# Ledger of designs, part 10: designed miniproteins, single chains, continued (4)

Each design is a single chain, and the fold is of that chain. pLDDT is the mean over its residues in the fold that is shown.

## One batch from the design tools (miniprotein)

Design m12321
Fold by ESMFold2-Fast:
Structure m12321 (fold): chain A 70 residues (1-70)
Amino acid sequence: SMLEKFLKKVKEVLEKAGVPKEEIEFYIEIIKSKNIKTEEEIEKVVESLKDKFPESKEELEKALEEVKKS
């Protein structure tokens, strides 16, 4: 699913950025709880994550683009 693909990419980006595993899992669970259905909702999540992890801004944007290509 689009959400599963997105969550996998987010995990990869944050792991590469050195974010602790527990923090990654915390954000993944929050995103899962939002019952996301549309690309627009994923875009809002990406903006929130860019605010929290500004050093990963470009990688998070690439993750969004990869999700949209499917």
Scores: mean pLDDT 80

Design m12322
Fold by ESMFold2-Fast:
Structure m12322 (fold): chain A 77 residues (1-77)
Amino acid sequence: SKAQEFLKRVGEILASNTDGVEIMKETLKLLKEFNFEKAVKVLEEIMATRDMSNPENLAQALLEIAKAVIEEELREK
């Protein structure tokens, strides 16, 4: 599925990057590439309001984005 391919590529970003801000920037680019428009808005709000250098904030952001992507794909069915 589109969501599965997106999540696989996010896993590759996580394997290659240790900076939470850079991880979120690359994840935002992927969301735009995959046309997850609602999830893009969720991540933009998160990045504007939370410190992504904090590991707890990074973990919560990743879970919220995964949920948003899955929900958006399910609504298209």
Scores: mean pLDDT 81

Design m12323
Fold by ESMFold2-Fast:
Formats: structure tokens, sequence, C-alpha cells
Structure m12323 (fold): chain A 100 residues (1-100)
């Protein structure tokens, strides 16, 4: 449905915003965007979104959450790697949504 697609798109965008916040060292912004992404993934699931796209966004969310944890531990290199990985998956989902 259009509503499910919109929830997936917004979830992917929230993950990208979280990844960007991690790259800037902004822990508070990263936490807020991760909480929004989690909520939007659950909204997409409730709306009957594609389970494969939900699984990809859940994987991206987990990577971004690991990135924030590494940032909070002072491991900026691991935080950066995790944030980039999360961003790439989220971008892939956005492209899949635009091509479908």
Amino acid sequence: SAAATEALRRAAEAILEAAMAILRGDREAAREHLEEARRLIEEARALGADPALIAELEAALELAEEGLRYLEEGDEKKATIKAIAAALIAIGVLFDLDLA
C-alpha cells in the first residue's frame, strides 16, 4: 500500500539521519533518529509492508545502533564503519522503493 511504502521510506530516511548524526559525533540526534526509525519500522510492519524490506531496515537499524554504542565508547573508527554500513543499506531500500 502507499501508506506502507511511505512508512518504509521515512524509516530509511530516519536511519540515514541517525548515521549522519553518528558521523558528526551528535549522540543526542543519533538517539532521536534511531527511536523514530524503530517506530516507523513497526508502523510499516502494521501496515503490511514487504517483509524483505522490513528485514533490510531492521539490519540497518541494528548497525546504526551499534555505531552509536561505539561512538559512546569512544571508538570513532568502528562507529564510522557501522554508520556507513547502515546508510548504504538504507539507500538501497530507498532505491528499491523508487524502482518498484
Scores: mean pLDDT 91

Design m12324
Fold by ESMFold2-Fast:
Structure m12324 (fold): chain A 72 residues (1-72)
Amino acid sequence: MLSDEEIKALFEKYDTDGDGYLRGDELGNFVLAVAKKLGLEDPTQLARDFAAAARDGRLSYEEAKAVVDKYN
């Protein structure tokens, strides 16, 4: 289970430009890190859920938390 603090720490780690959104490689790396923390062998469904939440490829912290909550 990922806590809000763990989700925020991962989000901030991969938000390298500090704009409050994850895009491109930042988003991809965040998805893989979350999948590993959740113990998922196949990140495919998690990646799809994040892609659906990341309108125009831009994921906010609130959107990231909503997706992770589905897996907790």
Scores: mean pLDDT 79

Design m12325
Fold by ESMFold2-Fast:
Structure m12325 (fold): chain A 68 residues (1-68)
Amino acid sequence: SAAAEEAERLLVRLYLEGRITPEEAAALGKAIRQKDVAGAKALLDRLLAEGRITEEEYEALVALLDKL
């Protein structure tokens, strides 16, 4: 879906900027592809709590997950 493609694009950007690990990128990408919205949100909650993504990036990703 367009939402999954945009979510994956944002995920790749976070990874290339060194803000998430390869393991986190793989886990989040798998959750997006499998439409595991709860699993993806749990990982994003942790990244936000650790200051590794911004509130704006979190809100954008959650909005895309809700369209899966």
Scores: mean pLDDT 86

Design m12326
Fold by ESMFold2-Fast:
Structure m12326 (fold): chain A 88 residues (1-88)
Amino acid sequence: SLLEKLKPYLDKAKELYPEKTYEELSPELQAWVSQRAAELGLGDPRELTEEQLLLLKALLVAGLDPSTTPEELKELKEAVRKILEEEG
């Protein structure tokens, strides 16, 4: 499933980025999350749930992994978009 593919990145994101709200993030991470939320059609990043924020952090972890190809990152981004559509 899409969630199983994301699970290792979700676990890593919880350890590396323990912040639960957008407002608690560093300015650099806030900028990244704001841009990704806009690209995914999520609207105001301050309105993100803890779960939605965690999915975006998992995508960041995958993007920072040098073993992740641009094509794989695109697929993971699409997977996050679909999970968010299924939850909404």
Scores: mean pLDDT 78

Design m12327
Fold by ESMFold2-Fast:
Structure m12327 (fold): chain A 95 residues (1-95)
Amino acid sequence: SEETLEKAEELLQKIGDLANEAEKYIFVDKDPEKAKKLIDEAINTLKQLAELFPEYREEIENIIKRIKSEKDPLKAAIDISAFVGLLEIKLVVER
């Protein structure tokens, strides 16, 4: 469980970093196509997280569906960041 939590924290950090970088490409670099690629990588990382935590699989699958249907990459990046923050809180409460 401790090794699984450490791996989950690494994946959550990676997902958060990808979402933040996507926002930067939208606001600073004005490159939405690069942002979309980062969002796709975040989706793939979320799928890896779902394999580690079957109990959160439905929540992760639901956010992936929402992100895939979102046409605005900025909104997609914000949704990813919000989800990561909520899941980090849940993982801290489960002792």
Scores: mean pLDDT 84

Design m12328
Fold by ESMFold2-Fast:
Structure m12328 (fold): chain A 78 residues (1-78)
Amino acid sequence: MEELEKKLEEAREKGDKRAEAEILYEMGLLYEKEGKLEEAIRYYEEALAIYEELGDREGVLRVGTELGLIRIKEALGL
C-alpha cells in the first residue's frame, strides 16, 4: 500500500490524471482483497470520477463493475 501511495503522489505531482485513476483503482482492489470494503469503495469512487472526467469508457466500466459487485456483496451480508 505505501508503494501505491508514493506512486499516487508522483502521479498527482505530474498532473497525470490517467495514472492517478489507475493507482486509485489498484488501491481499491487491494482494500477489497483485504476485506476492507468501505475503503475499497472510496478509492473506486475517486478513480471512477477521474475516468469520467477523462471520458475513459473502459475505465468507467471496469471501476463501475467492481463498485456494483461490492455493493451487492454488502447488501447480501457477504
Scores: mean pLDDT 82

Design m12329
Fold by ESMFold2-Fast:
Structure m12329 (fold): chain A 79 residues (1-79)
Amino acid sequence: MLSAEDLVTAKTLLMKIAQANNIDLSEPQSEEELVENLVLLYKKLQLKSASDLQAYFLGSSLRQDSREYLMKKVQEQLA
């Protein structure tokens, strides 16, 4: 599970990516809502793989383990 700090970081990054791409997303209040919004973002951006989402988090303060965890959850939802 994500730490509270990593959840806030991932949520902030998600909202910035959505805004930059003119995608209207409600701010997630939980890890489950964050994963749902990441899946929606993946579909809206027409990405080929869950790892393409990981590129948006490169250079962020979000830890590697947290990025891998979120990508796994997104991949599970896409299967």
Scores: mean pLDDT 77

Design m12330
Fold by ESMFold2-Fast:
Structure m12330 (fold): chain A 68 residues (1-68)
Amino acid sequence: SMARARSTAAGFVALLRREAANPETSLEQVRAGAAAILATFEADHPDHPELVADLRAELEAIVAERER
């Protein structure tokens, strides 16, 4: 369902934010985590390209903030 897909995406965003906030997690690991999350979500929700695009944008923002 759309609601379940949104809940899953929100959970992935929260997970990556927690990892990005951990100083022991490298930028390379945060980037790898973002890529893995996006690939998994895209494979599980191929019929929801707008949710995939929204998730990609949020994961990219988290990576960009960690680079600062």
Scores: mean pLDDT 86

Design m12331
Fold by ESMFold2-Fast:
Structure m12331 (fold): chain A 90 residues (1-90)
Amino acid sequence: SDEEAEKNFKKGIEAYKKGDLETAYNYLRKAFNLSSNPEKYIPALLYVLYELSADPEKLAEFIRVATAAQRKFGLSLEELIEKGKKLIES
């Protein structure tokens, strides 16, 4: 549900602020999967994937999600990363 998606999104932000990037990723991924509007969570998910991109599996997901997001939002990769950073750091 969208209510459960939003709860997972907030938990993801809390985990990120504590420096737990893997937990942040897991909650943001759950928010994306539970939402009827997953596009709302894409920039935040992208930013965490960007920070985890030393892991080859996270890098592969980053490339897939970034490519789809660039097409959807019409934004550059730099703009998408900055948007995600602002969402997570607020």
Scores: mean pLDDT 84

Design m12332
Fold by ESMFold2-Fast:
Structure m12332 (fold): chain A 107 residues (1-107)
Amino acid sequence: SMPKVTDEQFRIALAAGVLLNPDLTEEEMIARLRDILAYFDGRVLTEEEVRALMDEVREKLAEILKKKGYPDEVIEALKTDPARGAKLIRENLTPEEIVELLKELIK
């Protein structure tokens, strides 16, 4: 049985999944998240609304990474360059550590 999640927790989880994909450019992250959110919200978000959600999720992930003692280079890349941030997370964290970050993010 899955615990009941809020719509906001679900949106944060979707955004994090896109932001942590090392195969996507920033432009591809925006396009993919916009398409996913349009499916769930029944409306197309503006680029600025998508970027605001991405920035909120990146800031929350950066705080969790800092609290857990991950390298400053990973944290700064995540804040300043989403595509590089995703690649550095994949290089520095195991898949299991990424799952634990996602769990902490949606608490």
Scores: mean pLDDT 81

Design m12333
Fold by ESMFold2-Fast:
Structure m12333 (fold): chain A 99 residues (1-99)
Amino acid sequence: MSPEQVRQTFEQLSQLLKQAGLDDQSESIRNSSPLLEKIAEEEPDLAQELTQQLQQASQYLQQGDIKKAQEILSQMAPKFSSAGILLSAKENGLEDFQA
């Protein structure tokens, strides 16, 4: 998976959320894009999983199933939070955060 595909997926999802009237979620996704780009560089397998979930959410929005799209995004929030903590520890030079 390329960083361009990750960025494109976020762009498409953000636009779909805004079109559905979910401006707050659209902004939240846009603000999460830099984090997923970092995840794609450091943890490519996790980035692939998250990108796949974003693509599923986009498909449900295109079908008009806003509720299922929101459920997928809600399930992703803990993974973004966990990844953010790991990336923060890595940026601060903490190689073994819990050792």
Scores: mean pLDDT 70

Design m12334
Fold by ESMFold2-Fast:
Structure m12334 (fold): chain A 80 residues (1-80)
Amino acid sequence: SIKDEIHAKMMLIGMEATILVIERMAEKNPEYKEFLDEKRKELEELLEQFRKAIEAGDYDSAREVFIKIQELENEVFQQL
């Protein structure tokens, strides 16, 4: 549905913003750099999977990838 497309695009923008925040945090907090750089790479891979699912109109796969992204973001937040 159009609502699923809008939500998916909003999620994509949010993920891109999160990656930029993590990159900035890694630069400013050397003690967390290795951890944050690793999680940033994982998020970039998931973002690419999410983007491909959206482009294919596969919103079910996009939802599954988004759940993995939320779990990864929560892991990052809990370790800080």
Scores: mean pLDDT 80

Design m12335
Fold by ESMFold2-Fast:
Structure m12335 (fold): chain A 83 residues (1-83)
Amino acid sequence: SATLEELRALLARARADPSAYLEAARAMVEAEAAKHYDLSEETKELIAEGLALRALGGPEERLDALGDEILEMLGLTREELAS
């Protein structure tokens, strides 16, 4: 979908500049939540923080678990984001 393509483009840009990733991740989560999910601001912040930690190379084991949870909350699969 257009939304998934927008998400992929946003993630690609964020990975190019890790220093801006948290802000980009917040914008991405906010846009997705507005379309499909009734997420609290607190939940959006946690998701954005998790995505920023992944981009910055935090603990792999923790980030994998958090990433799976975030994708499930957003209704996305790893396969959909991998292309």
Scores: mean pLDDT 59

Design m12336
Fold by ESMFold2-Fast:
Structure m12336 (fold): chain A 80 residues (1-80)
Amino acid sequence: TALEAAKALAEGLRKLGVEVEITEDSTELGTAAGQGLHSLGLSDEQAQEVSLAVLDALSEGKSVEEAAEIAAEKVKELLA
């Protein structure tokens, strides 16, 4: 779901040291996660790549925690 994807992105950002408040509003949490990705130096296009990686992981049946790890790895790759 959109909320699960937003939670995975926020948890991934927290693994990278970015403080994101986890809420139950998918739009609010998604906006906060997007701002967090941008604060790390990612472009809108790069943030979209991270979001797609999270959605792909969740569609494969991975947990929110596993998707969060994938998000963190993708962010590190894009910033390298």
Scores: mean pLDDT 81

Design m12337
Fold by ESMFold2-Fast:
Structure m12337 (fold): chain A 87 residues (1-87)
Amino acid sequence: SPALERQFRVSAIAVEIVKRFVEEYRNASDEEKIEGFVRLVEEAVRRHRLSPEEARRLAYLAARLLVLQEVISEEEGERLIARVEAA
């Protein structure tokens, strides 16, 4: 279904954001991590023409994957999501 295809597409984009975040920002300062995460989400939203709802879902999925992989804490994940929502 088109809805399921869109869901898989957002999930694939989230995986790519996680890979780029780990490569570029894993060892960065907290401020650089936040700004880098926002940049990666905003670039993906523009590139893939995502809706605001899809952008929020993307940020949530990417942050959750980073927490699940122990790259960031749960609290750091919440901060990243909040900053994307504020942008």
Scores: mean pLDDT 84

Design m12338
Fold by ESMFold2-Fast:
Structure m12338 (fold): chain A 68 residues (1-68)
Amino acid sequence: SMLEEIQARLDAVADADGKVDSGAALQALIESGIENTVAAQLVVANDKDRDGKVDKDALLAAAKEYLA
């Protein structure tokens, strides 16, 4: 499924704390088949600290909600 592809790609780029650089997260979503604008919105919405990092599990949950 697309969610499995997103999870696999995020797992590949996540650090030990489960954080993903926003640029790497954006690329993972786009390469998994998410539209560029939607991918950007999901990443920005999940960068709560504005530190250029997103939580992998939170982003995966947001992608699941979008795909529902």
Scores: mean pLDDT 81

Design m12339
Fold by ESMFold2-Fast:
Structure m12339 (fold): chain A 58 residues (1-58)
Amino acid sequence: GLEEAGQAAAEAGAGPQKGYSTAGVARDRGLDEAIRSGERGAGPEVGRRAGEAAARAA
């Protein structure tokens, strides 16, 4: 579902460049992927928020 897709996207976004700009890069990337995944299942906002939350945690 969209929730799990958004969660996976957020996790992927949180991984890159942990020493340089993790928050910025992860947030932007995770958010974009979460929106894409959510858009497919009707509920882009849910996936988007999941991506943002995970990216901030990174």
Scores: mean pLDDT 56

Design m12340
Fold by ESMFold2-Fast:
Structure m12340 (fold): chain A 60 residues (1-60)
Amino acid sequence: SPLERIEKEIDKIYNEAKTIEEGVQKLVELYRRAKEEYPELAQQVADLISEKKDEFAEKK
């Protein structure tokens, strides 16, 4: 599904970003593109980004 693909891209950004700032910039760009392509999923994508950020920060 589109949402699954977007979630994988979010995970990839969090894993590959060299800095927090770079990661945030890439996530903002991803969100803008996702909202344009799948406007009905915009809220879910924003929620995933926020949730993944918190999860990644706590991840051991």
Scores: mean pLDDT 76

Design m12341
Fold by ESMFold2-Fast:
Structure m12341 (fold): chain A 77 residues (1-77)
Amino acid sequence: RTYTVQDVADALKGQAELASSIPGGSGSVKVEGNTVYAEAKAGDLHIKGEVTLEPDGVLRAREEVNGEVLEEELPAS
């Protein structure tokens, strides 16, 4: 199957809601064009995620944990 930006946003929204239910935690999701931004905070842990749906159907994921960046490409099939 091919993912849509909305499918990615809906999945990340669930994770953001879970993060915000933790005492002292918070989570948010924002959609901009073909990119979904997610952010979660818990104590001194700060996670930022960015997932872009490329025109060829590949998901490009970028995650930042306390300033460390990890990038990954995933087939959307």
Scores: mean pLDDT 73

Design m12342
Fold by ESMFold2-Fast:
Structure m12342 (fold): chain A 78 residues (1-78)
Amino acid sequence: ASEEEVEEAIERGLEVLKELGKLYEEKKDDAEARKKLAEAAGKVIAGISDAARNPEALPKLEEAIKYAEEVKKEVEAK
């Protein structure tokens, strides 16, 4: 992957983490939603760390972001 693709994916991951954090605060009475949001955030954090060290890890970050977006959609629909 290009350095530009890695940088853009890391930026998207950071935005997703911000959105997950906001939902976590809003879902104070929903322990299930909070657990899912925390799991998704952990995967995105790991993906960002890996991609920042090795551009070949970009697919893992992309998968983590997609998973986090699905978790956001599921939590927002509840």
Scores: mean pLDDT 82

Design m12343
Fold by ESMFold2-Fast:
Structure m12343 (fold): chain A 83 residues (1-83)
Amino acid sequence: SDEDLLRVYGLYSRVVEAVREAGMEDDPEIQALIARMVEAIQNRDFEGLIRTLRELAELARSKGKEELAELVEEVVEEVEEIA
């Protein structure tokens, strides 16, 4: 529904803000994953969104950004409840 899409976009905004707070906004690998998230949301591809979020969480953890990884994993759970 359009309400579910708005909720998912709200979660996307939370992820983007968390990336900025973690100082990762200029990381090319993070930028590529954020672009893939936008495409998945625009296409209503929630499976693709969840997959991309899981990749983002793993990348964040690999770069020592545990708080960002935890927030992204929380967002995955919320997207799974919506979709």
Scores: mean pLDDT 86

Design m12344
Fold by ESMFold2-Fast:
Formats: C-alpha cells, sequence, structure tokens
Structure m12344 (fold): chain A 68 residues (1-68)
C-alpha cells in the first residue's frame, strides 16, 4: 500500500540521519563501506518506486546492520 511505502521511506530517512550523525561523531567510514551503503540505498529507493515493500524493508535492515 502507499502507506507501507511511505513508512519504508521514513525508516530509510531515519537510517540516513543516524548515519550522518555517526559520521560527524566518529568520522566517516571507509570508501568501500560508503560505496556499499550507496548501492543498498539505491536498491531500497528502486524497491519503493516499484511498490515492493518487503524488499525495501529487507534492504533497510541491511543498511541498519552496516551503519551499526
Amino acid sequence: SQRDVIMAGAELGILLISWAVKKIADGPPSAETEKRLQELIDEAEAAMKAGDVEKARALNAEIAKLIS
């Protein structure tokens, strides 16, 4: 549903803010980690555009693991 897509997008937004805060506090991650994060973000955005909520949520979970 549109609501589920909006919620997945909000979750991704919160993850990106958390990552930005962590980079300010701890310094930026390696270039390889940044590249992998960008690839996962691009896939999550593509899944949301396709309305694939399950895939978007799974990708958000993978982003959260890399940010942690």
Scores: mean pLDDT 83

Design m12345
Fold by ESMFold2-Fast:
Parts: C-alpha cells; sequence; structure tokens
Structure m12345 (fold): chain A 69 residues (1-69)
C-alpha cells in the first residue's frame, strides 16, 4: 500500500458527510489498534489525516482574519 492509495482513501473519506467522517475515523482508530505492521500504520495515518490539518488550518486563518479586523 503506497502513498497514492493513502491519498485516494483520504479523498474518498473527505467526500463523505461530516457525520460519516466521524464514524469512519473511529473505525480507522480501532483498526489501527487491532492491526499490526504496515497495514496498522496505514489505518493510523488515515485516522490522523481525518482529524484534519485542513480544519486546523481553517481555524488558524479565521483567527488571523479576526486579529486584522
Amino acid sequence: MGEQELRQRIQEFLSMPPEEQEKRQKEYLELAENTSGTEGHFYLALANASKIPAMVEAGREAARELAEE
């Protein structure tokens, strides 16, 4: 499983409704805990990606805009 497959899975995940995304993230965390080796690392990466740099970045941008008024 390569970076391209991880990217595709992340894109599929991000296309889901937010409610479904939360459910899938919990599933990925459970899979990561119960799966060893490379596959376990893959599920952990999916769970971490779904916690979202994008949401964090959006929050930081909003904070910057508020500071500038």
Scores: mean pLDDT 63

Design m12346
Fold by ESMFold2-Fast:
Structure m12346 (fold): chain A 84 residues (1-84)
Amino acid sequence: SLAETAALMAEIAREVRERVEELTERQKELLALAAEANEALAAGDEERARALAAEMEARFSAEEEQETLEKARELLLELVRRAQ
């Protein structure tokens, strides 16, 4: 049911929040900027999305971005695996 799906997604989100405490403050900042940029894109605010993307490029190296995204992906995959 939709209620069961929503409950499962809420559980996954709770576990993601618990595990992101394992991330460095710098990695958390990068992920927060990425989340805000994606939210701006979803809202159709292209100017804000571009500004946030530019801030990410100015504050973080491409290597830091890749490592942070890979770490976030690993955490998500581990949570999906454990939720199964």
Scores: mean pLDDT 69

Design m12347
Fold by ESMFold2-Fast:
Formats: C-alpha cells, structure tokens, sequence
Structure m12347 (fold): chain A 66 residues (1-66)
C-alpha cells in the first residue's frame, strides 16, 4: 500500500496537482505518518523547490522526526 501511495503521489506531482499532494501530506502528518508525509513533500519540492506550503510542512514533519 505504501509503494502504491508514493507512486500515485508522484503522478499527481508530475501532473502539477500540487494542492492535492500537499493535502495528502498534511493528512498523513495529522495521523502521525511522518516518514510518508516527508516522502510526499520531498517529491513536491523536487519539482517545485520554491513552494512555501511544502517547505513549511516539511519543516514541521522534520521537527516531529527529530
């Protein structure tokens, strides 16, 4: 299930459906799935490195993983 989720998120990022990918990452953060949320946020930032919402969410997730 995790591999399928990441593959689907990569497709959303490739199609520029960034808000949907970010909403999924935020949901996963709220559920305590920080590693998966981080992977999705890194996928978003690999294509959109200036995305402020993704940078903010990644900082919050990294704080929880520290």
Amino acid sequence: HMELTLENMKKLVDLDQIDTALNVAEYLKLKGQYELAKEILELVLSKHPDNERAKKLLAEVDAMLA
Scores: mean pLDDT 79

Design m12348
Fold by ESMFold2-Fast:
Structure m12348 (fold): chain A 92 residues (1-92)
Amino acid sequence: STAAVYEEIAAAFEEGKEEGKPEEAAERIRELVREALLELGFPEEVAEILAEGVGETARYLIEGKEEKAREVDEETLRKLKPYVEELLAKRE
């Protein structure tokens, strides 16, 4: 179930904030996201890009560096746009 994975991701983020361990939280979140996406049947390349981006964004958010987090998130979405547009076109 993806719901359980999302709960683990949220828990890792909050623990990282409380313990002041942004790098450890980011690494765990990256691994959880990558595994979940692969289980959902996403291509490995897409899973890797999204997992890396989500992990790094989480790291900067925990560090209070919101501008850097937005930059990483925006760049990650830019890299994923071709895949997202293909999926959206199939639903239209």
Scores: mean pLDDT 80

Design m12349
Fold by ESMFold2-Fast:
Structure m12349 (fold): chain A 74 residues (1-74)
Amino acid sequence: EKDKLAEMYVKAAELSLDGAERALQAGNTAEARIQLDHAEKFAKEALDLSTTPEIRKKAEEVLERAKQLRERVA
């Protein structure tokens, strides 16, 4: 159950990350910041819940990408 919930959080984080990238392409830095906050929150929840290397790797990839995008909105 925890790993299934963690996988759902990874998916939510990935969707938020996609939203942040789209917002940045549109020049909407306020929306990008909101989506990055969501992506980071969901990815951290996935890391806290997950015991599988596959889910942890996906969550870490989201956090890495979110960090790169956040530098563009600073």
Scores: mean pLDDT 84

Design m12350
Fold by ESMFold2-Fast:
Structure m12350 (fold): chain A 60 residues (1-60)
Amino acid sequence: AREGADGALEKAEKYAKEGKVIESTRYDVAAHLLAAATGDPEAVAEVRERSKKIEEIIKK
């Protein structure tokens, strides 16, 4: 579960850097859902912070 969230974030960041906004957004959403499924508030907070950094990449 947590490993899945981390993998999804890595994919989201990769696609954001490639300018593939739709693909990046899909993996970002998947990461949030996977983190929520762990029941760990720290995992949810970590995904939220990393998601903000990915959004900054997309805006460039």
Scores: mean pLDDT 77

Design m12351
Fold by ESMFold2-Fast:
Structure m12351 (fold): chain A 97 residues (1-97)
Amino acid sequence: SLKVSYEVKDGVVNVTVETDVGTASGSGKIKDGEKKTLELTVHHLPETGASQVVVVEFEKIDGKIKVVSSFADSYIPREDVPRLEQRMREVEAELRA
């Protein structure tokens, strides 16, 4: 399960996320009327380049900060990176044509 906790001090959101694979913390400034997305790496595998990231979106309205969404993203194995890089090159070629 994903657990998200946060506190606000002087316009700065301090967030801590806890998952079954790890814990991460981050912070960000947020202004009234703004949406802020924080991406937190809770676990990484340097040998494969794979990582688990938790994405938390905040919104501030009339001085009140809310969590709009939170989700954990899946690991991406390094063997999938060349396929993604090739697709990116194809898109760049199409944009230049």
Scores: mean pLDDT 68

Design m12352
Fold by ESMFold2-Fast:
Structure m12352 (fold): chain A 82 residues (1-82)
Amino acid sequence: GPDLSKAEEDAKAFLEATKDWPRETLVAYFVKQTSSPNLYDRLVAAYALGLLGERETLEELLKTETDPRVIEAIKKALEKLK
């Protein structure tokens, strides 16, 4: 399966590179990426939304996501928000 630690680091790197962008633009981008057919895009989006503090969005994602690897990434992102 994909390396989940790489997805988290890629999310951190993306957010650091775009720190001057509006938060709302970053949230909208990653919300769109949660519907990507690409598994890795959805993994990065889950961690990025976690880093942006988007608890409710991640909780809604758990209701629709079917890939166990992405579900695990969402749960890890939510755990870090505690």
Scores: mean pLDDT 84

Design m12353
Fold by ESMFold2-Fast:
Structure m12353 (fold): chain A 61 residues (1-61)
Amino acid sequence: SQLARVTAPVPKTSEEELELLPGELVEVLGERIINGQRYYLVRTAAGREGWVPASHVEILS
């Protein structure tokens, strides 16, 4: 699995999206295009999963 860091606030705009704060570390589980925008499926340290915009996270390696 790959780690990513949130680089910009991710607001909750739909049921499939997860609200995240800048600096939060998440695990990347997958990717998908939703409504023309690329999202990553991520898991937080608390074990919550959701889709977040790819533009708002940085893949660490």
Scores: mean pLDDT 76

Design m12354
Fold by ESMFold2-Fast:
Structure m12354 (fold): chain A 78 residues (1-78)
Amino acid sequence: NAYEKAISKLEEAIKALKDGNYDEALRKMVEAVKALPEELQFEGIGFLLRVVGDVLAGNVDEAIKTAEEFLKWVKEKL
């Protein structure tokens, strides 16, 4: 199940963000996007770019919030 795989990877990414492990978080976010159906991958990339931008700006709380919004959006596809 593509959505369950994406959800699992996003939960791992959110945990990594909270742990300050940004490299692991980005890797897991990319894996989550790749797990999505092709027609949803471009929107998934949009969430990924927002998280990356927030991390680079030092806005970790916003990055976590965006990753949680991404997780909620994927869960709505179940």
Scores: mean pLDDT 87

Design m12355
Fold by ESMFold2-Fast:
Structure m12355 (fold): chain A 72 residues (1-72)
Amino acid sequence: MSVTLRVKDPSKVTEEDIRKALEEQGIVPSEASLKTILGALDNLEKLNLKSITVTITAEDGKEVEVTIVKEE
């Protein structure tokens, strides 16, 4: 399963913002998964990347590929 998260300012994205975005796609993230996505957002900003893809595990044990895309 794959999900795309579009972010305008990676430095201002909170754990709650990520949780809401994933829940809108029907995914309940684990705490570890939220930390993984936050780390990916930090790397996206630090390395000036347009996108980054990480694999997370949902609360039900399902693996989800998350692609984060920087807008503008």
Scores: mean pLDDT 80

Design m12356
Fold by ESMFold2-Fast:
Structure m12356 (fold): chain A 85 residues (1-85)
Amino acid sequence: SEAEKLKEEAKKLVEESKARVEALIAAGDIAGAKAVLREMLAEFGKIIQQMIEKNVPQEVINEIIEEIEKVVRALQKKIHAAEAA
């Protein structure tokens, strides 16, 4: 129940952060895109910490961290491509 709520919170954060980063890249605001990515990482850290405090199994936490890392790498790639343009 609580683990599912935290997973949904992480999913919403990912979706909102992707949209914000993409909008900033489209506007040419690369510094703003980087700032949003930093904010997203800080909020993900809070969600992971809450999962640990709620005694969510380590295997589940690791799976979520891996999915977050994939999203971060994809957004970093988009930012780097925009910087090169």
Scores: mean pLDDT 83

